# Designed miniproteins, single chains, continued (5): the designs that were tried, part 61

Each design is a single chain, and the fold is of that chain. pLDDT is the mean over its residues in the fold that is shown.

## One batch from the design tools (miniprotein)

Design m18102
Fold by ESMFold2-Fast:
Structure m18102 (fold): chain A 128 residues (1-128)
Amino acid sequence: SLEEDIKAVRDAATAIALYLSLEAILQGKEDLAFKVVNVVSEFGEEMVKIIKDYHEGKITKEEARQRLIEVAKRLAKELVDLGIDPETIIKAFEIGLKVARRLVKDPELLEMLEEAFKAGIETAKELG
C-alpha cells in the first residue's frame, strides 16, 4: 500500500539519520549529531511529498524520478557542508538503500528510490 511504502521511505531516512548521528557522537560532535538528524528528517519528508504528489497525479513519473534524484544529491552536498566525511555519507546512503530494498513493496517506487540513493552516493564520491 502507499502508506506502507511511505513508512518504508521514512524508515530508510531514519536509518541514514541514526548511522550519521552515531558516527558524529562517537567523534565527540554532539551538536553535529542533532543537525544531521534535522537535515536527514527534512530529506525524508521531501521524498514523501514527491511520492504523494506522484500518486495523486500532480507530477509525472519522470518528474518524480528527477525530483527524488535532486533531493538525494542535495542531501549529499548539505552533509558535506556540515563537515561529514564523504566516505561516511556514502555508507549512510548504502544503509538507506538496503532498508528501502527490504521494505518498499512497489517495484516502480523501489526503482526510483534506488536511482535516487545511487545518485546521492555518486555525488558524495565526487565531493571526496
Scores: mean pLDDT 90

Design m18103
Fold by ESMFold2-Fast:
Structure m18103 (fold): chain A 63 residues (1-63)
Amino acid sequence: SMEERIKKLREEIRRRIAAGEKINVNDLGKKYGLDPGMVRFLALEVGMEQGLSELEAVAMIEE
């Protein structure tokens, strides 16, 4: 389901942020079958939930 794919993507984003890795929105969009814009939104949301500022969360994102 889409909900299960979003859940797994959020888990991978949390893991990558904890490891100091960048979030490539196109690669993760392709991997999870989600729009890159949705991946970007989720990366910002998860980053800020993890205590990053908006600027720090944006800095974790790449294309």
Scores: mean pLDDT 87

Design m18104
Fold by ESMFold2-Fast:
Structure m18104 (fold): chain A 96 residues (1-96)
Amino acid sequence: SLLDEINKLTKRRDDLTRRARQLRRQADADPNASRDLIFEVTIVELLLVAVDTDLQLAKKWYEQGKEEEAKKLIENAEHMIKQTEKLLDEVAARLA
């Protein structure tokens, strides 16, 4: 169901939020962290906020019977999650 997909993406977003928080702490503690790296961490944090907004709105529209609109938001959230995962992997590699 669309609700099951929303719940699955919400869990993935929560996992990525924990990972982003850990990498933010590592970047802030690293005196050699570039401005570019700090900017990439900030972009990750903004993408995760956008994912949360889309998933909350998708759930609301699903509950109102707006399934096609909800589905588009779910697809957008999944796309942003995949981009966020890639960016977090790049940040983690630069901090290692």
Scores: mean pLDDT 88

Design m18105
Fold by ESMFold2-Fast:
Structure m18105 (fold): chain A 88 residues (1-88)
Amino acid sequence: RPALARAVLEATQEILELINEGKLTNEDVEKFMERVREAARAAGLRIEEKKYTNKKGIKVYDLKVYDANGNLVFELNGESLLKIIEKK
C-alpha cells in the first residue's frame, strides 16, 4: 500500500543516513521499527519481525508484512540492506 511503502522508505532513508555517518544507535533502530509497526497496523496488515545484533553491535531487523489473506506484500532483509550500504 502506498502509505505503508512511503513510511518504510522514509524511515529506511533516515536509518541509511545514520549508518553512513557512523551515528546509528540501537535506539534509532527501535524507533524505526515502531514507525513501521504503526504504519502496518494503521493499514490493517500483519508484521513478522526477526531481530539480532550484528558484529558492529547494531540491532538488525528482518521484516515481513502480510495482507489479511496471508499474502506477503513487503519484505525487508536487514543483512541484504547493510551489504548494499557497505558496497558504496
Scores: mean pLDDT 65

Design m18106
Fold by ESMFold2-Fast:
Structure m18106 (fold): chain A 100 residues (1-100)
Amino acid sequence: DLKEFEVYMEVLDLLQKLEAGEISVEELANRLVELAKKYGLSPLEIAEVIARIVKLRYKEPEAAEEIVELTKRMVEEGKSTREIALELAKKLKELIEKLK
C-alpha cells in the first residue's frame, strides 16, 4: 500500500513538472527509468501507474489504454526500458499539449 502510494505520487509529481515545462521529455524518460530501478518495477508496471494518472487526472481513458498497449507491444519487440520510457514521455507531452 505505502509503496504503491509512493510510486503514484512520484509519477504524478513528474507529470506535473512536465505540464509546467519544468522538465523535458528526455528528463521525464530518465526519471521514469530511475523510478523503475528504485522500486524494482517493470516497464508495464510503470505504464499502469501512468495510465491510472491519465485516466483519473486527465480524464482520458482511451489514452490510458493506448499507453498500456503501446508498452506491451514495445516489450514484445524487445525494446529497452529507456526506449519505452522515452516513447511514453513523448506521448504524454502530446496529450498534455492537447489538453492545455
Scores: mean pLDDT 86

Design m18107
Fold by ESMFold2-Fast:
Structure m18107 (fold): chain A 75 residues (1-75)
Amino acid sequence: MDEAAEKAAEEHREVLEEADRALQTTEDEEFRKELRELHNEFLQRLAAAKSPEEAEEVVREFAERLRKLLEEYKA
């Protein structure tokens, strides 16, 4: 349990750091807007989560969407 949660958090952090580096490298307003909207949606869903399971699902979906956004930005 703890190891799996720690790995998930580590992967989430790596993806977030990649997004931050991309933002520092480019002045793409569209990318920044999409990242900000994704982050705001994440915070709203996380605040609405009523259980640890819902919170984990929100984090997982956020990480997946963030990865997809980063790949789209690179392409």
Scores: mean pLDDT 68

Design m18108
Fold by ESMFold2-Fast:
Structure m18108 (fold): chain A 100 residues (1-100)
Amino acid sequence: KFKEIMEKYDEGLRYYSEKKYEEAIEKFEEAAKLALEIKDYEMLISTLELIGEAYFEMGEYEKALEKYEEALKLAREHNDKGSEKLLEKKIEELKKKIEE
């Protein structure tokens, strides 16, 4: 399963770099599902962040916010202080963007 997660994650990153955000999200969601199945919360948090970034690039700010908040909740539950700080900053910046 870990090899499959990495393959989906890398494919998602490739689509993201090509600005194919819908395809990137699909691959990241597949990777997130597999990460959850094996309880790899570090990978799940990172993948949810990337789904949020893809939604942000598409101008889907409310969906981006939802994914960042989901990732933040997991980071807090699993004591990932690095992701917690990063996600809090991204959420603050995104909320300002929505209120512009």
Scores: mean pLDDT 86

Design m18109
Fold by ESMFold2-Fast:
Structure m18109 (fold): chain A 55 residues (1-55)
Amino acid sequence: GLVVLKKISDDKWKVVSGKAGKYKFKDGKVLEVKVGDIVENIKGISPDIAIGVEV
């Protein structure tokens, strides 16, 4: 599955959709996240959106 994050500030992203689980982001980072989590230091696919791919 996928998780979708929306940028909320210059370095912070909020998980807005997807199942709780372990996901790999564009920069190769792997994080365990759930909807509502705020994550930092990940690479977005665009200025406003980041996607994690389930691992």
Scores: mean pLDDT 85

Design m18110
Fold by ESMFold2-Fast:
Structure m18110 (fold): chain A 62 residues (1-62)
Amino acid sequence: SREVAIAETSAGLAKIAVDVSKWLKEEYEKRSPELGEVAEKDYELSREAYEANKERYLELKE
């Protein structure tokens, strides 16, 4: 259905955000602990968004 396709696309985009934020976290940690902590929070938020979008996709896929 259209809802399944939208949820799948949203989950895919959220996964890209997770990968990008993970890389940024690793790069910022090399510069200062403070920057690393901020990037860690952004990474955690990206992971939460991905899990929420993935769960929605799986529920609609059923």
Scores: mean pLDDT 81

Design m18111
Fold by ESMFold2-Fast:
Structure m18111 (fold): chain A 70 residues (1-70)
Amino acid sequence: MEYEEIKKRIEELKEQVRKLRDEGKISPVQELSVMNALDLAEEGIKRKLDPELVKRYVDSAEQIIKAALS
């Protein structure tokens, strides 16, 4: 199902951010911003919010990671 794929992506991004933080490639503020966006996405799934809105939170997290690595 759609939400199952989003949940898996959230877990992957959380793991990626932890690794990047351990490697010193992102700041604590960037890590917090990504984690906050992913937490909002998880809450959105739990509340059965519009999948488009949930995906926007995931996209925001991915954008922050991409910007940090650029």
Scores: mean pLDDT 82

Design m18112
Fold by ESMFold2-Fast:
Structure m18112 (fold): chain A 69 residues (1-69)
Amino acid sequence: SEVEEEARKAAEEAIELSGDPFLAGQVETAVLLEKGDERAKVSPEARKIGQDALARYEALRAEKEKLEA
């Protein structure tokens, strides 16, 4: 449940940064895969999707922070 809460917070940040609920859902899944050991063995394709979402989320954070500077 702690991991689920953390994933939800990351998803909320993703929505705030991008306005994209699809990205938020992918970020939530990615956090669950990274921090939820039981889900670590999910398919390689699912992991790639999650990593791509996290990379985009991080890029959006950097871009928005730059714009707000």
Scores: mean pLDDT 73

Design m18113
Fold by ESMFold2-Fast:
Order: sequence, then structure tokens, then C-alpha cells
Structure m18113 (fold): chain A 81 residues (1-81)
Amino acid sequence: SEEELQLAIQYSNRGDEYFKLRNYEGAIEDYTQAIEIYQKLNHPSAIKSYLARSQAYTELGQLEEAEKDLQEANKLKEKLE
């Protein structure tokens, strides 16, 4: 729904704000909420949210989680091509 999409955008935007403040744990939580909504809606913005969460995981040294998010983003991109 439009309301769910707006909620996902708000989570994504707040995640970006946390990332800029170097609150990577807060960013991951918000990106996770955005991803769940975007996936439910089968929305291509899930790709951008996976890439953003991967970057936050990298900043925390959680490299396995970062790689998994990058792989998921690449899988979603292949489905759109």
C-alpha cells in the first residue's frame, strides 16, 4: 500500500541520518525495517536498502553480514534485468 511504502521511506531516511551520525547500530535497525516492508511490497528500493545496510555492517566490522546483504542486492538486481 502507499502508506506502507511511505513508512519504508521514513525508515530508510532515518537510517541514513543515523549512518551520518555514525550510529551504525541504529542505521542497521532502520534499514532492516525498510527492507522488510520493501520485500513485502516487492519494491526495487529493497536493493538500495540492502546496499546501505551492508555499508553499515562494514563500518561495524560485521563483514559476513555485509557480504550477505551485498549478495542479496545483486540477486534482486538480476531479477530486474
Scores: mean pLDDT 91

Design m18114
Fold by ESMFold2-Fast:
Structure m18114 (fold): chain A 83 residues (1-83)
Amino acid sequence: MKKVTISINTLDGGQAEVIVGVDGEVVFKDVTSMGGANDGINRVVNDYGGVVTGGRLSGGNGSTTVLTTEEQAVEGVKKGMAK
């Protein structure tokens, strides 16, 4: 297991950029709706544990850190964002 950080950056038009980092390196990056980004991060938090920090996910930048594998984090985010 690795320390995986998932971050959401708010973009214009109700979109957000989702970034998955492992040990400070970006391993996944995608742009989706703010709702999709929230669903993605919440999926990983629900499956692997963690606490969202650094703002409000529904209205701004947010992040969480979980202990999992890179593959599990990326797949969890993708499954949550799949709308």
Scores: mean pLDDT 71

Design m18115
Fold by ESMFold2-Fast:
Structure m18115 (fold): chain A 77 residues (1-77)
Amino acid sequence: MDEEKRDAIAEALVQHAGVDPELARGIAGALVNYAKEKGLSDEELVEMARTVARSLFGDEAAQKLEEAIREALEKLK
């Protein structure tokens, strides 16, 4: 469950932001763990990932990542 969410977010970071796979897994893992500890919804996790992506990779990458992560999380339902 959480591992599948981590892998989905990491894959989106690699494909849409050009992030190194090891770094992408680290970022995705941190986001998923934080969301789990705070009891955040999938929608709130997507919003957090978009905010982090915007600060690190810019607005265009953040938009693509928001779309990709939302789609990936829907597939896990």
Scores: mean pLDDT 79

Design m18116
Fold by ESMFold2-Fast:
Structure m18116 (fold): chain A 58 residues (1-58)
Amino acid sequence: SLPSVEEARANIERLLKETAFTREDVGQLLGLDRETARRASIDELARLAVALRREQAA
């Protein structure tokens, strides 16, 4: 099943805490350009991750 926004947010927070990845790095992995990724909040990244998972599952 597809993750919820809350679950995606928790996963991103864990990644940022346990690895060398920054919010900018996560945003770029989700397809954002560097400047947009740098400005993106964790909540925005979580919503984008869920949207992309829904699109890939279709």
Scores: mean pLDDT 79

Design m18117
Fold by ESMFold2-Fast:
Parts: sequence; structure tokens; C-alpha cells
Structure m18117 (fold): chain A 81 residues (1-81)
Amino acid sequence: SSKVESLRDAGEILIEHYEKEILKLPKPPSEEQKKAAIDTIVSLIESRAKRLNLSEEDKKELVEWARKKMEEKIEEATKKL
């Protein structure tokens, strides 16, 4: 649906912005900092999906996508530090 696509696009921009912020850090983020960042972005996406009344399947798909994308981008950015 267009709502799912819009949230995915917005989420991707947020995730990429976070990746760029990691690259500016003086040292790699701790495991606690990584988890907090992932949980924050995932929670924001989940909350928006609920407010837009997305189906349960679409919500779960978006949340899982966001978590995996954040984990992937954090690891990729951390390897460059």
C-alpha cells in the first residue's frame, strides 16, 4: 500500500541519517548504544504504523524490516570506524 511505501521511505531516510551520525562519532558506539538506537527507530516506525491503522501483517513487516536495516547499517558504519 502507499502508506507502507511512504513509511518505508521515511524510515530509510532516518536509518541512513543515523548511519551518517555514527561515522561522525569519535569512537564506535557501545552495544548498549546500538541497541538503544535500534529500539528508538523501531518504536517510532511501529507507533506511526499503528496511528495509520496499518494491518497487523504490514506493521510486523515494517518493524522487522526496520530492525534488520538498522542492525545492518550500524554494523556497516562501525566497520568503517
Scores: mean pLDDT 76

Design m18118
Fold by ESMFold2-Fast:
Structure m18118 (fold): chain A 63 residues (1-63)
Amino acid sequence: MITEEQIEAVVNAADGAERARILREILTESLKLDAESALRHGVLLLSLPREEIAAALRELGKL
């Protein structure tokens, strides 16, 4: 399950590389996605505004 602390870490990341790293951790470790699914979801999430990333992560955490 995705925690609020993980969502805040993604939103408040200093740069895009750090945000991508944290997203990969969430998608693989918390959601248990395979490498291909994590890459696809990560790319889509990184295309969103930062506020929308939080909402999208909460929605993924319900699945």
Scores: mean pLDDT 77

Design m18119
Fold by ESMFold2-Fast:
Structure m18119 (fold): chain A 86 residues (1-86)
Amino acid sequence: SPEMEALKKETLEKIQEWMKKVLEVMKTLSPERQKKVQELLERYGREIQELILQMARAKTLSEVQELAKRIEKILEELEKEVEEIK
């Protein structure tokens, strides 16, 4: 459905935009803090990657909505942890 495809695209764009912002922040940090953010990205990155693959295979709007919600919560948690490192 157009709504389902739009939500998949929107969720992927949110992930990409968030990653750009995190990479910009990392350039301003000390090497020690950069390492902490990198370890955080590696940990959360694995979970996000799996959810992206599940979203690509999802066949119903309800499945996409649930996966998008889970991704948004992970991004919010990641944002809070990055802010604590800064």
Scores: mean pLDDT 84

Design m18120
Fold by ESMFold2-Fast:
Structure m18120 (fold): chain A 89 residues (1-89)
Amino acid sequence: MLPIEKIKKALKERLKTPQKPVSMEEVRERITEFLKENNEDLSYVDQVLETLKGLTEQVAKELGLKEVTNNDLATVFDVLVEVSLENLK
């Protein structure tokens, strides 16, 4: 099951705190590093990014957000990485 409630909490918490702007390149780099560390095929970077966008847009819509930023993408990705690492340990 996708951690939608955990993602919602993370996005709400990050919206309360001033954030340094994150670029799309930084989001792509984080995905690439995660795939490398887990010995996954780097050709999946674009697929992971599209999945991340779709999931972030869905949660943002549920929260009443009018737009999705790269900071929102980075926040959702960080939650997914954390959950994945918890399940692997």
Scores: mean pLDDT 74

Design m18121
Fold by ESMFold2-Fast:
Structure m18121 (fold): chain A 75 residues (1-75)
Amino acid sequence: SRIQNDLDTLTDMLKSMISDPKVQEEVVKKAEELKKQTKTDSELPQALSELMSYAKKLFKEKNLTPKPAVFISQL
């Protein structure tokens, strides 16, 4: 599924930018929630935006500086 592939790609990128395994786990949980809620390709941009916003919130709360991403972001 395109939805699963794009959310997994973003999740892997975010995980590579996070050194804390507990914070990585929270990002994964949010991604799985979004996969369950996102039923059509037209909803995918909104789901990706929500995952990014959640990650930014976690970075701010934990005072984390993102590490360089390992994977190329999809447009």
Scores: mean pLDDT 75

Design m18122
Fold by ESMFold2-Fast:
Parts: C-alpha cells; structure tokens; sequence
Structure m18122 (fold): chain A 80 residues (1-80)
C-alpha cells in the first residue's frame, strides 16, 4: 500500500506536468488512471505496470514518451 501511494504521487506529478505542457489527452488518461487506482485499492504495482504497457501500445506517438516516463518511474518505485 505504501508503494501504491508512491505510485499515485508519481501519477499526480506527471499529471501536473502534462497539464502544464497542454497535453490534454495524457492529462485525461492520468486522471482516469488515478481514479481507477483509488477505486481498486487491491491493485499491485505489477498490475499498474501492465495497464500502462497496454496504454503504451494503443497511445498516439506524441503521447508515448509520457507513458514511457511513467512506466520507468513506477518500475523504480517497485524496486524500492
């Protein structure tokens, strides 16, 4: 649960960055993911990474760097 709180902090930080950079589609995706995680407290960091990898496969090329950065940061939290 402590790892999941850190993951949600990473999601919120990237959401703020996406909003600041005017990346509306990425911001909406991140808001939806945060709400999903709040609704499913039993989710593991591994399951979050799987969701993000699926999102990366269907994301437009312009949004892929944001999702890749998020996956990297979530993997770093998981290793702690």
Amino acid sequence: SEEMEKIKEVLRELLDKARAEGRENVAQMLESLIRYLDAHPDLTPEEVIRILRMALRVAPPEDQPYIEELIKKVEEVKKE
Scores: mean pLDDT 81

Design m18123
Fold by ESMFold2-Fast:
Structure m18123 (fold): chain A 60 residues (1-60)
Amino acid sequence: ALSPEVQEKLLKSRVLQAILENRDRKLTQRKIAEMVGLSQPTVSRIIRELKEDPNTKSLL
């Protein structure tokens, strides 16, 4: 079993990868949620956290 902290990092990596692989496509948060198997509010929260992180903000 993975710890909650490791699970959270894996979810963020999964969301980030989906965005990066589809950066030339206008993906809605709903479509990203469908691709990664998460709820739309969870994806919205993760995207906000990625935009607040200087290391990931430049990749978006």
Scores: mean pLDDT 77

Design m18124
Fold by ESMFold2-Fast:
Structure m18124 (fold): chain A 58 residues (1-58)
Amino acid sequence: LPDPFAPLPEGMSREQALEWIERRYDHIYRTSPGSEGVRLVYASTHRTVLLRELDRRL
């Protein structure tokens, strides 16, 4: 599994970062083990952290 706490990449535009975050969400959701609920929590938590970082940064 990819590290769910991997940081937001540097050097991206806001639009590129948003696309990367959504792609990361999809990847984590689909590749994480466990039930749909567990997968959703992992993917959603990581996405929320990245979106907060993006809003703080940009």
Scores: mean pLDDT 71

Design m18125
Fold by ESMFold2-Fast:
Structure m18125 (fold): chain A 75 residues (1-75)
Amino acid sequence: MAERIREETREWIEKNKDNKDSKLLARMIADFLREIGVLFEAELIRREGLSLEEAIERVGSEETARRAMELVREE
C-alpha cells in the first residue's frame, strides 16, 4: 500500500514539477492536514483532561500539543 502510494506520488510530481499551481496546492494540503491534527488533539485533551506533558507524549509533537492546549484554554 505505502509503496504504491509513493510510486503514484512520484508520477504526479514528475508531471507537475514545473507547475506553480501544483506547488501551491501541495502547500495548502499540508496546512490543512496540520490544522486537522491540532483540532483532533484539542478534542482528545478536552475529553480525557490531559496535561500539556501528557499531550506531548501522545502526539509526539510539542508544537501540535501546545497549539491544541491553547485552543482548549480559549473555550
Scores: mean pLDDT 69

Design m18126
Fold by ESMFold2-Fast:
Structure m18126 (fold): chain A 74 residues (1-74)
Amino acid sequence: EPASAEEIEAKTAAELAEAEANLDPEQLAAARHYGDLLRDYHLKQLAGTLTPEEEQALIEAAKAYAAEYNAKLE
């Protein structure tokens, strides 16, 4: 069953709060940016208003987050 907008928002907020406790400021900024876009993606996907440009922005944000995370592992 598809999640409600409130459920998606609550889940994203909880995941971000957990991440905030364990990440440095640079990783936290990248995680928040990706999380915000992921939340917006899910809400627009449910509404049927998702555009290819928004999908591309999410992919780029995911790559940026992964790069920042990987840089911290080295």
Scores: mean pLDDT 68

Design m18127
Fold by ESMFold2-Fast:
Structure m18127 (fold): chain A 94 residues (1-94)
Amino acid sequence: SEAERRRKLEEYRRKMRELLRELAELLLEEARRVGNEEAAEHVERALRLLEEGRDPSEVLAHLERAYEALKADPEATRRLLERVAELEERLKAE
């Protein structure tokens, strides 16, 4: 039914926003740990867009800019990838 389809899309959007928030929190932690102010500002913008209920693509664009700023630090990149892998494993379990 059309109502069931809309409900499933709404559930998917909710889960996507939760994922983006968790990813943003991981990126913000790493940005602050290494003192990368540019990366932190991009993550804070992404979190603001999430709170405003903006399109997930706009949120993701700012998170991608944060990652680009962080990828110059190999240790931060390694830690981030490990934490993202942990997040993916948790999502598979749910």
Scores: mean pLDDT 80

Design m18128
Fold by ESMFold2-Fast:
Structure m18128 (fold): chain A 65 residues (1-65)
Amino acid sequence: SLSKETLQHIRNLAHKELQERNLPSSLEDDVVDYTESLIIGFRLDESDRILLEKLVVLAVDALTT
């Protein structure tokens, strides 16, 4: 699993993206879980903050399309 610091950062990014799109905050856990699954599944660099921002956007798109 990802570090607690990385998970909190992903949650903060998810919260911001959902608010900007006027989507329910109840989706935060699903966005975090989906983003974590992408990082672990593809062995991505969890310290790459620009990548995390892009993955959160992708996760929101995937869950709301």
Scores: mean pLDDT 87

Design m18129
Fold by ESMFold2-Fast:
Structure m18129 (fold): chain A 112 residues (1-112)
Amino acid sequence: MEEERARAAERVRELGRKAADLFKKNPQASQLVEGIEGLAVQALRADEETAKRYAKGIFETAKLAVEVLKDDPEGVRALAEMLEGIAREMHPVARKYFEEAAKYAREAVEKL
């Protein structure tokens, strides 16, 4: 439903805003997180194939965010939590890519 998608988009934006507050120490990471939030909102409103394309782009952006946060384990953990939260709001086709991105960030924390 249109209202359900609008509510999911609002929850995704809330997750992005919370994460942005934690990335104040790294402006580059903050910009990448903003990009992830924007693509996730677009994915929620897109058709299945377009949502898949946005989700793949999010995975690549998440890998870059992990690299720029490599000296900030708390930041990488916050990124993983945000990606896990966004994955819960996604329809099944896109969800797996957000889950893979979250797993990548979680595994990166364990190696820092």
Scores: mean pLDDT 76

Design m18130
Fold by ESMFold2-Fast:
Formats: sequence, structure tokens, C-alpha cells
Structure m18130 (fold): chain A 74 residues (1-74)
Amino acid sequence: PQQFVQQGLQAQRQGNFLEAGRYFRQAGLLYEQQGDLRSAAQSYRQSGLAFRRAGNDGEAVRSFARAHELEQQL
């Protein structure tokens, strides 16, 4: 999952916010599968921010909603 976070950060540096959102979403999913809910929530938050910058409001809302759900379990 950390590798996808690194790929997301690199995509952001290149202005590829849509790809960054997808990488952070994949990282969130993998952290969730490992039971690392804190890192999953953080990754979904990063995904939401990236999708918002890309103009993908629907995907941004879904990523933020998932981050919020996980944060309530912490």
C-alpha cells in the first residue's frame, strides 16, 4: 500500500490529479484489507483531495465518505 501512496504523490507533483486520486484510493483499499484503518482513512482523504482538484466531485465525495466511516471506527 505504501508504494501506491508514493505513486500518488508523484502523480500530484506532475499535476496528474486524477491518477493521484486513483493511486491514493488503491492505497486506502489495501490498508483496509490489512486492518490498518488509520492509514486507510488518511489514504482515502488524500484520494478525495486529489479527485476534487481533478474536478471529479463524485469520486471525491465517495473517498471522503469512506475516510469518515473509517475514522469513526478509530
Scores: mean pLDDT 86

Design m18131
Fold by ESMFold2-Fast:
Structure m18131 (fold): chain A 87 residues (1-87)
Amino acid sequence: GISLSDGLALTRRAAQRAADSGDPELGRREGREVARYNERYSVTSISVLEQMAKNAKTQQQRDTLQAMADAARETDEELREEQFKKI
């Protein structure tokens, strides 16, 4: 499994790549991946993405990081529903 420290490091790298691209669809794709490998600590990883969006210097970067955070939250909710059905 991935550690919290490694998961957050990967999250920050993915977020920087998405922000540099300015592509919200790339942001959404990266966000879905972030949610999957950070399943055990999704709240913390999503919070990091939301803070990076808030601190972004351009509107394009902010929109891309927000799209990434939104996709991560949506994917986390889907994964939680799947976990509940494993009872």
Scores: mean pLDDT 82

Design m18132
Fold by ESMFold2-Fast:
Structure m18132 (fold): chain A 79 residues (1-79)
Amino acid sequence: DRTERLRRASQLVTRGMGRIWDYLEKGDLEGAEKVKKELERQLRDTIPDEALYQQYVDAFNRAVEVMKEEVRRREEERR
């Protein structure tokens, strides 16, 4: 069921993004990268359609870059 797979993919991204944010907030870039790679693997297993898989990966990679910029900005503003 494509709808069920898309729902699972969205849940994986939501949970994975939360974990990546926690690592980035702590300054653990290696931990964040490990979670990101695990999420990419889980998305590959969940989404057999290559184009759709790439859309999800591209979207969350953009979101991760935004999160990295936000963490950097907040640290600068606290000083």
Scores: mean pLDDT 79

Design m18133
Fold by ESMFold2-Fast:
Structure m18133 (fold): chain A 92 residues (1-92)
Amino acid sequence: GPLSPLEAEIEVGMARLLLGVYKLLKSKGIDTSSIARQLLRTAAHVVERAPDNRAALQDVLDILQDLLSITDDPAIKAQAQALLARVQALLA
């Protein structure tokens, strides 16, 4: 079923926390691929289950743009770009 506004806010908060962990681990030279995949799964779930929640979609857009600016993993880039395009289409 669809996410409530509160559930969407919590999942956006989780994605934002995962982005913070990703940045910290990357700065220490630790593999971040599992954290990035969890972030992308969480963001995708918000997009799938709250497609009419413009505030949550804008937050997801910001998170994905930030991830794309810092990741060097081509698989993560491809997944993030695909999800970003979906979010941009929903916000149009």
Scores: mean pLDDT 90

Design m18134
Fold by ESMFold2-Fast:
Structure m18134 (fold): chain A 87 residues (1-87)
Amino acid sequence: MTPEQRRADAIASLEAALELAKEYNADKEAIEALEEAIRAARAGDLERAIEAARKAALLLIKSEMPATVATGIALLTVEAVVNLEAA
């Protein structure tokens, strides 16, 4: 994949994670971390995007939502990190 495609795929994964996090009432800090990751990725600040995405994944694993949902959202966030690191 091109760096541009990897960034686009990462943004798509983060947007899917954010939508699910909002649907299942994830902690505000996790939602804010996902929103920061999306903003940074769109701005081309890959280092900031990766840091924010990693923070979001950790917060989502510790969230009060059902474990299966939290794990699914965290995996989407990890997929985004992998794509951003390879971009």
Scores: mean pLDDT 80

Design m18135
Fold by ESMFold2-Fast:
Structure m18135 (fold): chain A 78 residues (1-78)
Amino acid sequence: PSPPPDKEQREKVKEKLLEEIAGLPAELEAAGLSLEEVEEMIERVRELKRKAEEAGDELSIEYYEALLAALEAYRAAL
């Protein structure tokens, strides 16, 4: 049996989000974010990840996990 149409939409969203995350370090550098701004973003993403974990949204958990890794890498480079 084929998966429901919403699964195809989820896979497309996941692909786009992962591509965005791959480009995020360059985007953050181009934006010229300060250490304080990056730390604020990290805290907000941690909050969003916690809510996604409470909701059991695996796609959002994976996205926020990868986003946190990118933000923490950028912060370490500052």
Scores: mean pLDDT 75

Design m18136
Fold by ESMFold2-Fast:
Structure m18136 (fold): chain A 64 residues (1-64)
Amino acid sequence: SGLEAVLSRAPEHAAVNRAARRAEEAYRAGDLERAREILRTELKMDDEAVAQFLEGFDYREALL
């Protein structure tokens, strides 16, 4: 995760929380393509940020 300080303000945005939850659901269902698309389009994450988010998912299940 490269958004440690900035991420503390992200929860203020309901859309960010919902998009992250949907991406997590897709990841758990095995839909990696959908998870990546949600992160890229809904959260407007860069390709590198998307990869880091998915790699760090298992370490931070608190995203639910």
Scores: mean pLDDT 66

Design m18137
Fold by ESMFold2-Fast:
Structure m18137 (fold): chain A 75 residues (1-75)
Amino acid sequence: MVRVERTETREEAIEKGYELLKKGEAVAVIVVAVADPATGTVSWAVVSFTEDAALGPVTREAAEESTERILKEVE
């Protein structure tokens, strides 16, 4: 399964991702920056993948594509 948790800071996103991996609750995590052009604010999110997410390659690809686009937009 794929889960997304929003955070206010980059540090919180990294910490949550690390904890999920360390506890074995996720097999992979992606930390993303989400920029809102309307408000000019940047928020952060952790996208986590469990073992059963391997059965959904489209979901993984979509999450990776979204992450890449967001990272390009915040540069």
Scores: mean pLDDT 67

